# Designed miniproteins, single chains, part 51

Each design is a single chain, and the fold is of that chain. pLDDT is the mean over its residues in the fold that is shown.

## One batch from the design tools (miniprotein)

Design m1751
Fold by ESMFold2-Fast:
Structure m1751 (fold): chain A 97 residues (1-97)
Amino acid sequence: MEKKLKQGQQVIDHIQQIIEDIRRRLETDDDPVRQLQLAVYLTILQKLLEKLKEAIEKKDFEEMDKIIKEAIDVVKDMVKAGLLSEKDLEEFEKIAK
């Protein structure tokens, strides 16, 4: 039980770090297509973060696993779009596993 809650918190911390990196990139990136993509993923990640926090508070481990899997899929899509590195995905998957 405690290990699962700790895993959930580590995933939250990593999603928050990705969100902060996206916000910083939105301030400096001059490509309007990339800015639009970053803004869309920012919204998706913020929604997943809120859902994950709620699942942790409720100790709903099945919902936590579902949200973590959705977050991994989002990070994979961001890597395919060139918005994140493969290293970011590998670090995220290690925490989420």
Scores: mean pLDDT 83

Design m1752
Fold by ESMFold2-Fast:
Structure m1752 (fold): chain A 98 residues (1-98)
Amino acid sequence: SVLTLLSKYVKKLSPEEQELYRLAQALLEAGKLDEAEKLYQQLIENGSQIGKAIGYFGLGLIALKRGDVDKAIEYLQKALEILPDFEAAKLLLDELKA
């Protein structure tokens, strides 16, 4: 699953970044998109390279939940620019372009 592929990179995050990711993911699953967006933006602004890539990936998922496929593609491309081997982002981007 995409979550299994994400876990490989999440494990490389700092404990503080892991907590931000965990909370953002819970808010995303609860449909609290505006709150989740703020936490993914914190990963982009203050995070490591992996944290920034995960932040953009999360913004892509929020865009999809809002029905904005073009914006989702833009965010997934930004994640891949930061982390070219980000398999979860590659797979999702390929599905959206099919």
Scores: mean pLDDT 87

Design m1753
Fold by ESMFold2-Fast:
Structure m1753 (fold): chain A 81 residues (1-81)
Amino acid sequence: SEKEKKEQIEIDILEAMARMLIWLLKNEKIRETLLKKLEEAVKNKDKEELEKIVELARKLLILEEEGASEEELEELLKKEL
């Protein structure tokens, strides 16, 4: 149906946004963890989880630019996931 097509497009957009944000992260361990969560959310068509991943990746990127340590970023990731 047209509604199902719209929902799939929204998921595809969120996946693309999440992949782009994750790609910009410098910490390899954080990237790997978020990519695994992204793969699961995409497989499950979980729009809410995809939105959460996008928001978390944005937050982590801002903190990384503000000079947060790798340890601080990893602790935030563990807390939010």
Scores: mean pLDDT 85

Design m1754
Fold by ESMFold2-Fast:
Structure m1754 (fold): chain A 93 residues (1-93)
Amino acid sequence: MEFNLSKLKDQKEKIREFLKLAAALLSEETVLLDGEEASAKGLTHEAQIELLRKLLDTLDLSEEDREKLLSILDEASTLSRDDAIALFKELSK
């Protein structure tokens, strides 16, 4: 699965693609992120959420959209991995 987050200009597309990326990484899938392989395989759920927070810092998002995604990640951090994956998939629709 390929994600080109750095090339997206539409904020809603960035949010949707980020949530799809989050679901894939938590599912321990290997993805291409801006042309490079990225994987969260073997990481704890806490470490996977921390990786997603760091990836958010690399995105050119409005403060409102960043706060919204951080709130979603905070909620996901309190859930099981499977429930967090389901949350990201639902929100990416």
Scores: mean pLDDT 77

Design m1755
Fold by ESMFold2-Fast:
Structure m1755 (fold): chain A 71 residues (1-71)
Amino acid sequence: MDDIQAENLLKKARELLEKARASDDPFEREVYLGVADIVAAVVIVFSPKYRKEAEEILAESDRLIAEIRAA
């Protein structure tokens, strides 16, 4: 994976986190967060120089999923 591809995937994952925050539907929120997790995991596996940024996205997604399930 080249740097441009990794940066574009991280940008997409962050956009999905924002869509999850903006959604009032718990199902839509979990779907957006699940896709963000998959995208971040792809970056961790194929672009180790961006691992820290991808791990930060995973941590935020996990936190938001926990908030949905606690509500």
Scores: mean pLDDT 82

Design m1756
Fold by ESMFold2-Fast:
Structure m1756 (fold): chain A 72 residues (1-72)
Amino acid sequence: MIKITLYLDGSFEVESDDPELEAFAREVAESILRVSPIKNEIDALVKGRMVEDAVRQRFPDAEVEIEVKEKK
């Protein structure tokens, strides 16, 4: 399982029991947010889905949870 938390300030957290899966998801999230910063909650959900899609393409059995929060 992997949990990805996106914050409206543009920061994010990735938590997983699998270090390889965590590292990959963190790299994808960093790349997406570097190119396109989060504008609002809906935009954060869209970017979260992009990270989920990338993770599931590489790790098809991964259970992905996306959460959006205002701040850490």
Scores: mean pLDDT 80

Design m1757
Fold by ESMFold2-Fast:
Structure m1757 (fold): chain A 75 residues (1-75)
Amino acid sequence: LSDAQKQAIASTVKDHLKKKFPSLSDDQINSIVQSSVDFAQGMYSIGMITKIQHAINIAMTVGEIDAEYIEKQSK
């Protein structure tokens, strides 16, 4: 993934998590977004996923799992 593509995925995931998990702080959301994008980039770079849409879907899934875990601990 290019830097521009990673930023686009990060923006998409961040907007989604802010809407779905409004109880999480901006710092928590930014941390989750970064790790989710890094995971998706890793899978894309080794050829496990070949479509940008798959990278978005993976980043969203990982981000939601992390966000739900944090929300359960803090809510």
Scores: mean pLDDT 78

Design m1758
Fold by ESMFold2-Fast:
Structure m1758 (fold): chain A 90 residues (1-90)
Amino acid sequence: SMRDSEALIQAMKNSLEMLKSAVERGDLEGERQAALGLVDMAKIMIKSETNKEHLEEARKILEEAASIVRDPEMKAQLLEEIKRIEEKMS
């Protein structure tokens, strides 16, 4: 539902803020957990979302996360989910 999609986007925004905070503090474990949370939420969004505006919002959150994450493995996973969202929007 629209409400469920909005709740998921808000959860993704919250995880992005946790990622920013972890990167700022040099918290490698917190960075990894926040990035994995975003990857998992992106997979849910890709599976269930049909609204292009919601997919675009999720893509922007993931792009910001990929730009700040320092772990190359986490960055690669975030970039993969961005590509999958873009494919779904096409």
Scores: mean pLDDT 87

Design m1759
Fold by ESMFold2-Fast:
Structure m1759 (fold): chain A 90 residues (1-90)
Amino acid sequence: MEEERLRLETELALIEMAVAVTKTHLEKIKNSSKEEKQEELELLKKYKKRAEEIAERARALGDEELAKRAEEVVKELEELIKEIEETLKK
């Protein structure tokens, strides 16, 4: 239980760092090639799926704060995905 919680917290922290890096480079990503945008979307969608899994598992473990934190990360990823996807519409 405790070891699993620490693992989930560590994984979420890594995803949070990736989100922060993406936000810092968002304008550059939005002006990149269609291929680069698709590669970034693939990566962000993988992070979103993992954050959703972390939220579900944290809730199952009774860690409501970790679950809420993961759900907030999911929302941020959804916003980033939407912004990049909108630049692919011509």
Scores: mean pLDDT 86

Design m1760
Fold by ESMFold2-Fast:
Structure m1760 (fold): chain A 82 residues (1-82)
Amino acid sequence: SREEIERLLEEAERLAREALRIAMEGLRRGKDVTRSIGLALRAIGLLFDIELMRKDPNVTLEQAERLLREARELLAEARRYL
C-alpha cells in the first residue's frame, strides 16, 4: 500500500540522516577522513533517492524496501568504522 511505502521511506530517511550525522562528525574529528567523506556522499545520495521516490506516484514496495536495506547497511557501516 502507499501508506506502507511511505513508512518504509520515512524509516530509510531517518537511518540515512543518522548515517550522515555520524559521517559528518567523523569528518569534524578528522577520523578516517576518506571513509567519512565516502559515507557522507552515499548518505546524501540515498536522501536524494528517497525524496525522488516520495514524489513518484509509481514507486513500488520493492523499491522502498531496497532503499531501506541500503540505508540500514550504510548506518551499520558508519557505526562500525566511525
Scores: mean pLDDT 88

Design m1761
Fold by ESMFold2-Fast:
Structure m1761 (fold): chain A 90 residues (1-90)
Amino acid sequence: LALEIRNRLYEPARLAKEEGNEEGAKKAKKTADKVLQLLGDPSIPPVDALNKSADLLDKTADWLKKQGYEKAADEAKKIAEELRELAAEV
């Protein structure tokens, strides 16, 4: 997997923490951990793992935006789009 995307999975959590919200940071970190688990699971086809990961990030982004963590939500959406682009390539 692209090391760059892996390194960016925790950026929404960092941004939520900077925005002064521990709850948003905790939720974003939990989503990042789950995404890494899905992407690292050899029993899941890569395309399915990427799409499921993007769906989780989108759901987390929607929650973050609703709670007012716009920067964290935008970053989570951006990562979800990048994962979907990878899924579409292979």
Scores: mean pLDDT 80

Design m1762
Fold by ESMFold2-Fast:
Structure m1762 (fold): chain A 74 residues (1-74)
Amino acid sequence: SSEVEALIQQIRDTLEQLVQAVQNNAPMSEIQALNDQLIALLDQLAALEKDAAVMQAVMEQVDAAGRRMAALLS
């Protein structure tokens, strides 16, 4: 659905903003706000989307962003 597609795009945009915030040494308050937004978007997606393959693809994007952030903090 267009609503699910919009949520997936917002999740992708939020993940990129989060990686950029970490890379640019943004304040922890900004990083926390982006993380809270990501969690809220993932909760919304989980309520609408029950296809395991779609959820797996989204979680792989979350994991990839997490690895990028971990590398920046190492």
Scores: mean pLDDT 87

Design m1763
Fold by ESMFold2-Fast:
Structure m1763 (fold): chain A 96 residues (1-96)
Amino acid sequence: MKEKIEELIKELAKVLEVPVSYIEGMINIESKEVIDSLGESHKIEDLEKFLKKVIELAKKKDPNVYVFFGLGNKIPGYEIKDLEKEAKAAAEKLLS
């Protein structure tokens, strides 16, 4: 399980064009928690399923993925006007 999660983290980092350490810093594999751009921790029941969903959305350039990981500035023409509100909406979308 851990090896599969680590490979998915590497794929997500590649799709988002960030260092692997950036995504690793936001995911605790042992506790199954993901930290959003506001520093809020979210417990994930199925971390592999979550990461697969997030990778597919990231490949489609879904702004919610970029906002969740603090990468809204990588989306051309996307301006974050209310970071807290938009980050909470992104978390709701990704965790549903």
Scores: mean pLDDT 80

Design m1764
Fold by ESMFold2-Fast:
Structure m1764 (fold): chain A 68 residues (1-68)
Amino acid sequence: SDEELQAAVRAVAEEVRRMIAAGVPLEEVKAHARRRMEEIARRFGLSPEEARLLVDLAVAEVERLYAE
């Protein structure tokens, strides 16, 4: 469901914030976010286009949080 997808995405956002707070390097956090979003895309049966968008948005958000 959309609610379960949103909850899974929020869980990855919390993982990312903890990694940043722990001093994990940007490239490692980006790799983690990409892997987690690919897992979510497979679990929820997203199209290739939707999966790419989800991954790209997650990586962009990691870069934004690191620039803060």
Scores: mean pLDDT 86

Design m1765
Fold by ESMFold2-Fast:
Structure m1765 (fold): chain A 80 residues (1-80)
Amino acid sequence: HMEELREKAREAMRKAQEAGDELVSILAKKDPEKALEFQRKLTRELAEAVELMRQNPEEGYKKAVEILKKAEDELKKAKA
């Protein structure tokens, strides 16, 4: 069960990074400063999720999913 949570969290974090990278690429063309701020925030949040996963896989997974949803929501707004 815990190993499944770690795998799902890793997948969620990877998808969040992918969505975040796409968002940064879009934002960089319009506002490089906002792109840099978002990239720094995403990097920090993902690092926190990794640390949390090491301590508590359930909480780490929840954090990873939250980061993914936020990245996907922002990406949808940027593409609109």
Scores: mean pLDDT 83

Design m1766
Fold by ESMFold2-Fast:
Structure m1766 (fold): chain A 73 residues (1-73)
Amino acid sequence: MFVEKHPKVAKLSDEADRYLGEYYGADGSGDTKKAQEYRQQYADALRQLADELESLGDTQSAASLRQLADLVE
């Protein structure tokens, strides 16, 4: 059986990955201000993803993502 990913989970995961990529690009170019901004946006995206997973009953994954968000901020 095909298990379809929840659309909002997929969207938030894609947003987190995008901000992480932008962070590495800015960090590699020496743009520390943009790197900090993208790092914060990545953390915010992880928290939004955690909230969505918790709403779906995945409290363990939600807790792990919130902990990761706190570490990368």
Scores: mean pLDDT 79

Design m1767
Fold by ESMFold2-Fast:
Structure m1767 (fold): chain A 79 residues (1-79)
Amino acid sequence: IDELLEEAKRALGEYFLTGDERHLERAERALQEIEENYYEELSEEQKALLRSLWFILGSLYASKGRLERAKRYFALAEE
C-alpha cells in the first residue's frame, strides 16, 4: 500500500519534471490498484492522500481536455 502511494507520488513528480504522459498512466495504475485491492486496509491518512492524488490526476487530465477521465478521478477523490 505505502509503496503504491509512493509510486503514484513519484510518477506525478516525474510528470511535473518531464511532461511525459506515461508518468500520469503510471500514477493512475498505482491508484487504481489501491482502490481495487487495498482500499479497506487504508488508514485515515492514507485515504486522505489517495483522494488528494486522484484530485491532482483529475485536474491534470482536465487541463489536457480529457474530461471523461477527469470526471472519473474527481468522483474517486470524493470517496
Scores: mean pLDDT 79

Design m1768
Fold by ESMFold2-Fast:
Structure m1768 (fold): chain A 82 residues (1-82)
Amino acid sequence: MSREQQIADTRAGAEALLEDAEKYLKELKENPSREISHKLTVLLVAAYILAAALDFLGDTEGAKEIRERVRKLSKEADEIEK
């Protein structure tokens, strides 16, 4: 697999995780629950690990973008949890 393909696949994986995280964040805003909070946390951790993989592959800008999105979603989740 080419490095460009590895970067593309890793970005796609992180994007899918972040899309699911945004969905769970919306559900958490409508009906706060520990189960939804746990699912959201797992997705955000997984996306953050994929950002580290992007850094390793040389996509530092992609890694930064994903980390910033994870931080924003984490902060929004914390604000819902009182």
Scores: mean pLDDT 84

Design m1769
Fold by ESMFold2-Fast:
Structure m1769 (fold): chain A 84 residues (1-84)
Amino acid sequence: MKKKEIEEFAEKLLSIEEKDSRKRAKLILEFEEKHGLEFLAEVYELLAEKYKEIDPEKAKEYKDLAELYRRNAELKEKVEEKKK
């Protein structure tokens, strides 16, 4: 279910990446608010894969962003565990 939503979101994000920077930013924020950092990381992982053959440098940038968001989600959970 959510996997397909992530894939559709990645496609939508790609279609408006350069044309509507403001609209793209709004979609990213709404997606993060609704689904969280983990799913945002998955969106960037899909973007990295899409650009892998076309623009490897851009793909690496998206992959780094995906890892950053995923690690931040994990760190947030670990911090809460340590406080308990």
Scores: mean pLDDT 71

Design m1770
Fold by ESMFold2-Fast:
Structure m1770 (fold): chain A 79 residues (1-79)
Amino acid sequence: VEEEIINKLTELIRASDAGDLDKVRELADELVKLMEKNPENEIAVAFLEIMRGIALAEGDEETAKILSEAVDKINEIIK
């Protein structure tokens, strides 16, 4: 499960770097679903928050929005 989360995070980085917003959205949704089954994995949330910060710093508001929505959903699950 942790390996699957890491693989999704890696794919998300690649999709974001390629500017593939549809793929970023798909992977973010898949990651939220994985976190619903594994709410104890706090590393995924921390990583998504870092990626969101990078996207905002680079002016990629759309990627930042997708990542922010995913973080909010995961935080609601963990709470």
Scores: mean pLDDT 75

Design m1771
Fold by ESMFold2-Fast:
Structure m1771 (fold): chain A 100 residues (1-100)
Amino acid sequence: SRLQALLERAVEALEEAIRLVEEGAPLEKINSQLKEAVTLLQTARSLSTDPAVQALLDEAVRLVTEASRLLNKGTEEGRREALELLRRALEVARQALEMA
């Protein structure tokens, strides 16, 4: 389905964002990937009629947004906390994909 394809793309974007953070990639590149992930998750949310899937997608967007804020602090602590939040966002997005 179109919803499933968007969620697969969102999962791929989150996996790439995590890799970029772990590699110490430039913040601009990380931010670009996180914005793509948020856009895909929000689009998927708009196509879903299942309240449980919508709640998971809202949570994934919240986690990615908080991770982006922490990354933009430019601290090692913020980077580690952001990685934890991005991994949680990935798990939540995967749960939404399984339900779609």
Scores: mean pLDDT 91

Design m1772
Fold by ESMFold2-Fast:
Structure m1772 (fold): chain A 118 residues (1-118)
Amino acid sequence: MKELAEQAVDYARKGIEHAEKAAQLAEKSGIPEAVELFRLAADLMRTVAEVAQLAKEGKATPEQLRDAVGAARIASELFERAAELAKDNPEMVEHARKAAEYFRKTAELLEQIAKELE
């Protein structure tokens, strides 16, 4: 369980790094709606990373883990929507795709941890 939580923290952080890069590229490209969606998704994933850290410490509740899974899935969907607005910028699309992948992996790990606690 602790090893799964450590992976979830790592994936969430990597996803956030790609999210911040995508937001920076969207800002330079003049796509404010994509900037807002990328930053909102990054903020959701910071909360998810905090829950993953609590899980690593054995302090997360099953309810907190389920809420974090939901937040990570929402963040991934926001990234897919933002990537559609940025589809003509390959570098931004690649960072958005990587962020969405890391967010999905984070959600899968947190869902597995939640099931093991119940």
Scores: mean pLDDT 83

Design m1773
Fold by ESMFold2-Fast:
Structure m1773 (fold): chain A 75 residues (1-75)
Amino acid sequence: MSPAEVYRKKAEEALAAAKEAEAAGDTVLAQFFRAHADSYQLAADLIEAGVPVEEAEAIAREEHERRIAQISAEV
């Protein structure tokens, strides 16, 4: 499995977890899972666009940390 395929699968799993959290009424947990899904999707998109895996992972990690910090500050 390619690195991009791994990240797309992780994004799908995180999105499914977000939907389950929303159904359970846990909107904060749903936001965390959506942030994970978005960062995995970004990593996959960058890798497919020809960005080196290490650089794509660093960019996605920075965006993920920014989103998680924002969500945490709002609660």
Scores: mean pLDDT 83

Design m1774
Fold by ESMFold2-Fast:
Structure m1774 (fold): chain A 76 residues (1-76)
Amino acid sequence: MEEEVLEELFRYIDEKAEERGLSPRRVEAIRELVRQELEKHRDLPEDRRRAILLGLIDRVFREELSLAQLQEMLNS
């Protein structure tokens, strides 16, 4: 379940990243951000988790967040 959602979202990220010519480092940062967000919402139904994560991905691409901004959003 968790892996299936991540694979779908990672495919979406990869498609958007290819369209925009993003570096592999930015793509990996976005994927890590999505993975961390999924962990926060593990107890939510799949449809709700997917909607939240798609919203996050759409925001990242809409706002054209830099690698530095993405790294700041990642909790170490």
Scores: mean pLDDT 76

Design m1775
Fold by ESMFold2-Fast:
Structure m1775 (fold): chain A 81 residues (1-81)
Amino acid sequence: SVKDKIIELLKEFKKKLSEEGQKLVDETIERIEALDENDLEGIEKEVLKLLLQLADRGEISEEEMVEFAKRVGEILKEAEE
């Protein structure tokens, strides 16, 4: 499923983050898991919120934020077809 793909990307992504960054990812995963699997807009909003929080904390670069957001957007776009 799209949710499973996004959750797996987040789990891999969190491995390079601080303990606090990992906590933010885990909280985001819990919120995504609570969404309907067809709520693609809700999933996208949760991921973008997380990326902005991580960038604001200096956990990721602006380039990493944009790259990850594009990857998520591509997965969500494929799910609409």
Scores: mean pLDDT 83

Design m1776
Fold by ESMFold2-Fast:
Structure m1776 (fold): chain A 104 residues (1-104)
Amino acid sequence: SLPSLEEVKKLAKYAAEEVKRLIDILKNGSETEQIIARIKALYLSKYFEELAEKLRDSPDPELQKAAEIFREVAEMLRKASFADRETQIKLLEEVRKKLEEFAK
């Protein structure tokens, strides 16, 4: 079954907090923790890509808008996972902002 808009907003809020933790690790973590954070960003990208694809087939126009946002978030997370540290932090801050705005 498709998630409700309320469930999708709760998920976006949870993901924004996770992205905030990844940003902190990239700024303050060890080299090993930073590598793990990049891998986590890549898995989060795949998760949002799959969620976006699932929501795209919804007849609900608000869930279709969520699909568009999550597809963009997935692409930014994918770019972040292969970027230099400064670019990665900038992309993750943009992801966090988009997820927080959607979750309002």
Scores: mean pLDDT 88

Design m1777
Fold by ESMFold2-Fast:
Structure m1777 (fold): chain A 83 residues (1-83)
Amino acid sequence: SNPLVKFLAEQAKSLIEKVEKGELTPEQVAEWAQRLAKGAESLGITDAAKEFNKAAELARQGAPREKVIEELKKAYDILEKAS
């Protein structure tokens, strides 16, 4: 397993959990998701980066929490398969 990919997956899981618990504002969700997108891009996992950027955009637009979580889970799944 690539330890940096595993670290990003663990961060994505933490973000999903906090969003599900309502512990973050939409802007905090967007900022965290965008940081994870940059991390994924740096590792060449462009598909995960795209899903994190989509989640950030949805959060900033005030989309329902469920839609934001759906995109974050897609990114997480991609990272888990790349680990």
Scores: mean pLDDT 89

Design m1778
Fold by ESMFold2-Fast:
Parts: structure tokens; C-alpha cells; sequence
Structure m1778 (fold): chain A 106 residues (1-106)
């Protein structure tokens, strides 16, 4: 599990660097698909307006911080469970935003 969380953290940090570099939504969507994101989530990110993308960025930053805390406290079972629940809630929020963006797409 710890190795999986470290790989997830590397992925999210790379994604944040691409966003900071001003990479296009199309290239972000391709990167997400290449890293195993569901195609619908990637398409939702591409379809999202600037306000929704800003909110998705906020979720990404929260996922990065939560993963760092989870990795740091990997020997504390109660803290690991708390951070895993927080990550699950962030994943749900991300999926709902991406699906919402797709609902406005023809």
C-alpha cells in the first residue's frame, strides 16, 4: 500500500507541474488517460470550464497534502484510515465535478 501511495503522490505532483506550466486541457486529458484515469474523468477535465478546472486543481492540491500525511503516518493505523477516507471523499468530489462537466457536453 505504501509503495502505491508514493506512486500516486508522484503522479499528482507531475500533474500539478503540468498545470503550472500552462499545458493545454487536451494534453492534461491525454496525460490522465496515459496514467490510467478513466476516459470519462479525463474527458470531464478537458470539457470543464476555467472555474471548474480551478476547483479540480484545489482537489488535486488536497490529494497531494493528504498523500504526504498518509505516507508520513503510514505506521499509525488510525491516521492511515482517516487519510484514506479523506482521499476517497476527494476522489468522489473530483468524479462529480468531471461528470458535471460532461453533462454540459453534447
Amino acid sequence: KLEEYKKQLEFYEELLRLLDAGVSPEEIARFLEEKGYHPALAEGVRAADPATRAELRGILEQKIETLKELIENSDDEEKVRQYERKLANLDIAEALLAIGALFEKE
Scores: mean pLDDT 77

Design m1779
Fold by ESMFold2-Fast:
Structure m1779 (fold): chain A 96 residues (1-96)
Amino acid sequence: EELQKKLKEIEELLEKAEKALEEGDIESALKHLDEAALLIGSLPVSEELKEKIINELQKQIGALQKAYEAGESLEKPLRELIETIRKIVEEIKKEL
């Protein structure tokens, strides 16, 4: 129940991030994805799964921020981050 509620909130944040990306609002997309990552970190899943998920997200967010600071295109890494979070949500749903 609590897990399903948080997964729905994460999905809503992904929708907001995708919309921001479509509008070229990279800053808002990053903020929504950061909030989604924080919610994932608060999920009542096994500690092992939680650490694996957090480590993967932190690596991708770090790479995205470095690309942003370097003035590189953020479209591909941002899209990959959104897809990674969606995959994580689907994997967790399969175990419910």
Scores: mean pLDDT 77

Design m1780
Fold by ESMFold2-Fast:
Structure m1780 (fold): chain A 91 residues (1-91)
Amino acid sequence: MKEEIIEKMLELVREGQEKYADKDSVALVVVKDGEIVEASVIELTPEERKALIEKFQELHEKGYLVFAIGLAGGQTLKEEDVRKILEEHLE
């Protein structure tokens, strides 16, 4: 499970940086009962930022685990840095 989440997040971060190089975006993985149920990259407009916060709150209340990595416009995250962040949270 942990490695599957890490691999999926690495894929999403790579895609997000290619598609939204100069825009803010978020790479998102949602897990329920040890299974990935949602995985996406979302461009962060002001409207989508509000919707995303509300969505995270609802998912958390329902017992979902949410892993999100913010991708700032003009930033490049290395795969090793993403893996380290996720390993710290997944123990």
Scores: mean pLDDT 77

Design m1781
Fold by ESMFold2-Fast:
Structure m1781 (fold): chain A 65 residues (1-65)
Amino acid sequence: MKIKLTGSKEKIEVAIKSFEDAEEVGGVEILEKTETELVVEAKDKELAEEIIKGAKESGFEAEEI
């Protein structure tokens, strides 16, 4: 399940570091990163839904793509 996060440059920088740590434990992969957008792939739909919820609570726009 692919998810796109959109936010400020500062918020995306923090999110990239968090998702890089998550890649080491497994279940998430970073596919694309820009200054204001981050695309990640979750291995499971339940994990994708949790990522979207957490991102929105943290002030990002988040959508399944």
Scores: mean pLDDT 82

Design m1782
Fold by ESMFold2-Fast:
Structure m1782 (fold): chain A 67 residues (1-67)
Amino acid sequence: DARERGRRGAEEAARAAAEGRAELASKYTQDGAIASGNPAGAEGAGRGGESGASGHLTAVQMATRDA
């Protein structure tokens, strides 16, 4: 019961994280803002695009550098 829910919660959290990046990649290619221009390539780009998630953290450092 509670254990099953805990497991599902953890699984859903992991899935949400994975889905979040996949959805983000899908939105990027669909929006065309990033100039990806390929829904099929979105998955391939997501593989290397996982570095983009790290880039978000680097953006904070860039802002700090301005200080």
Scores: mean pLDDT 50

Design m1783
Fold by ESMFold2-Fast:
Structure m1783 (fold): chain A 88 residues (1-88)
Amino acid sequence: SKEEKRKKVIEETAEAIRKTGDDIDESRRAWERALEILRRGEGRLSPEEARRLARYYRMIGREEVARALEEKARRGEPVDPRELEELL
């Protein structure tokens, strides 16, 4: 279901932060922003935030999600993290 996919995206995003050991504040803020958007069901990621989110998805082997995020970031488009549900 859409709700189950959203929960999975939230959990995978949090796990990616833990697994990479990324202490970079900017990357942490991008992940927190994505989680907040997913939980509230509103808002968008900036292209910069989307690029950072794509880096983590690539690290955990979600190449298709990473590629989609980077493509949107290259176009300068705001990204809705809920669209990631379509790629899971």
Scores: mean pLDDT 69

Design m1784
Fold by ESMFold2-Fast:
Structure m1784 (fold): chain A 84 residues (1-84)
Amino acid sequence: MEEELKKAEEEKKKLKEEITSALSRHVGKEKAQEMADDLANNKNTGKLYPVDDYGKELAKKLQEAGRKLAALKAEAAAREAALA
C-alpha cells in the first residue's frame, strides 16, 4: 500500500505537470496552474478551457489520477490504523 501510494502521488504530479504545460500554451501559465490544481483536487468548477482533444484527454487522466490517489490514501490510513 505505501509503495502504491507513492506511485499514485508521483503519477498525479507528472500528469499535473503535463496538463499545466499543455494548457499554458493556450491560457497562460497562471491559469493553467489553477486549472491543473482544480482537476487534481477533483473540483467541479464548471470552467471551460480552450484546449485541443489532447489537452482534454490529459485533463481527464489527471482527474482520474486524483480520485485514485484519494481512494488509496483512505485505504492506506485504514490499514495503518489496523496495524497500529
Scores: mean pLDDT 67

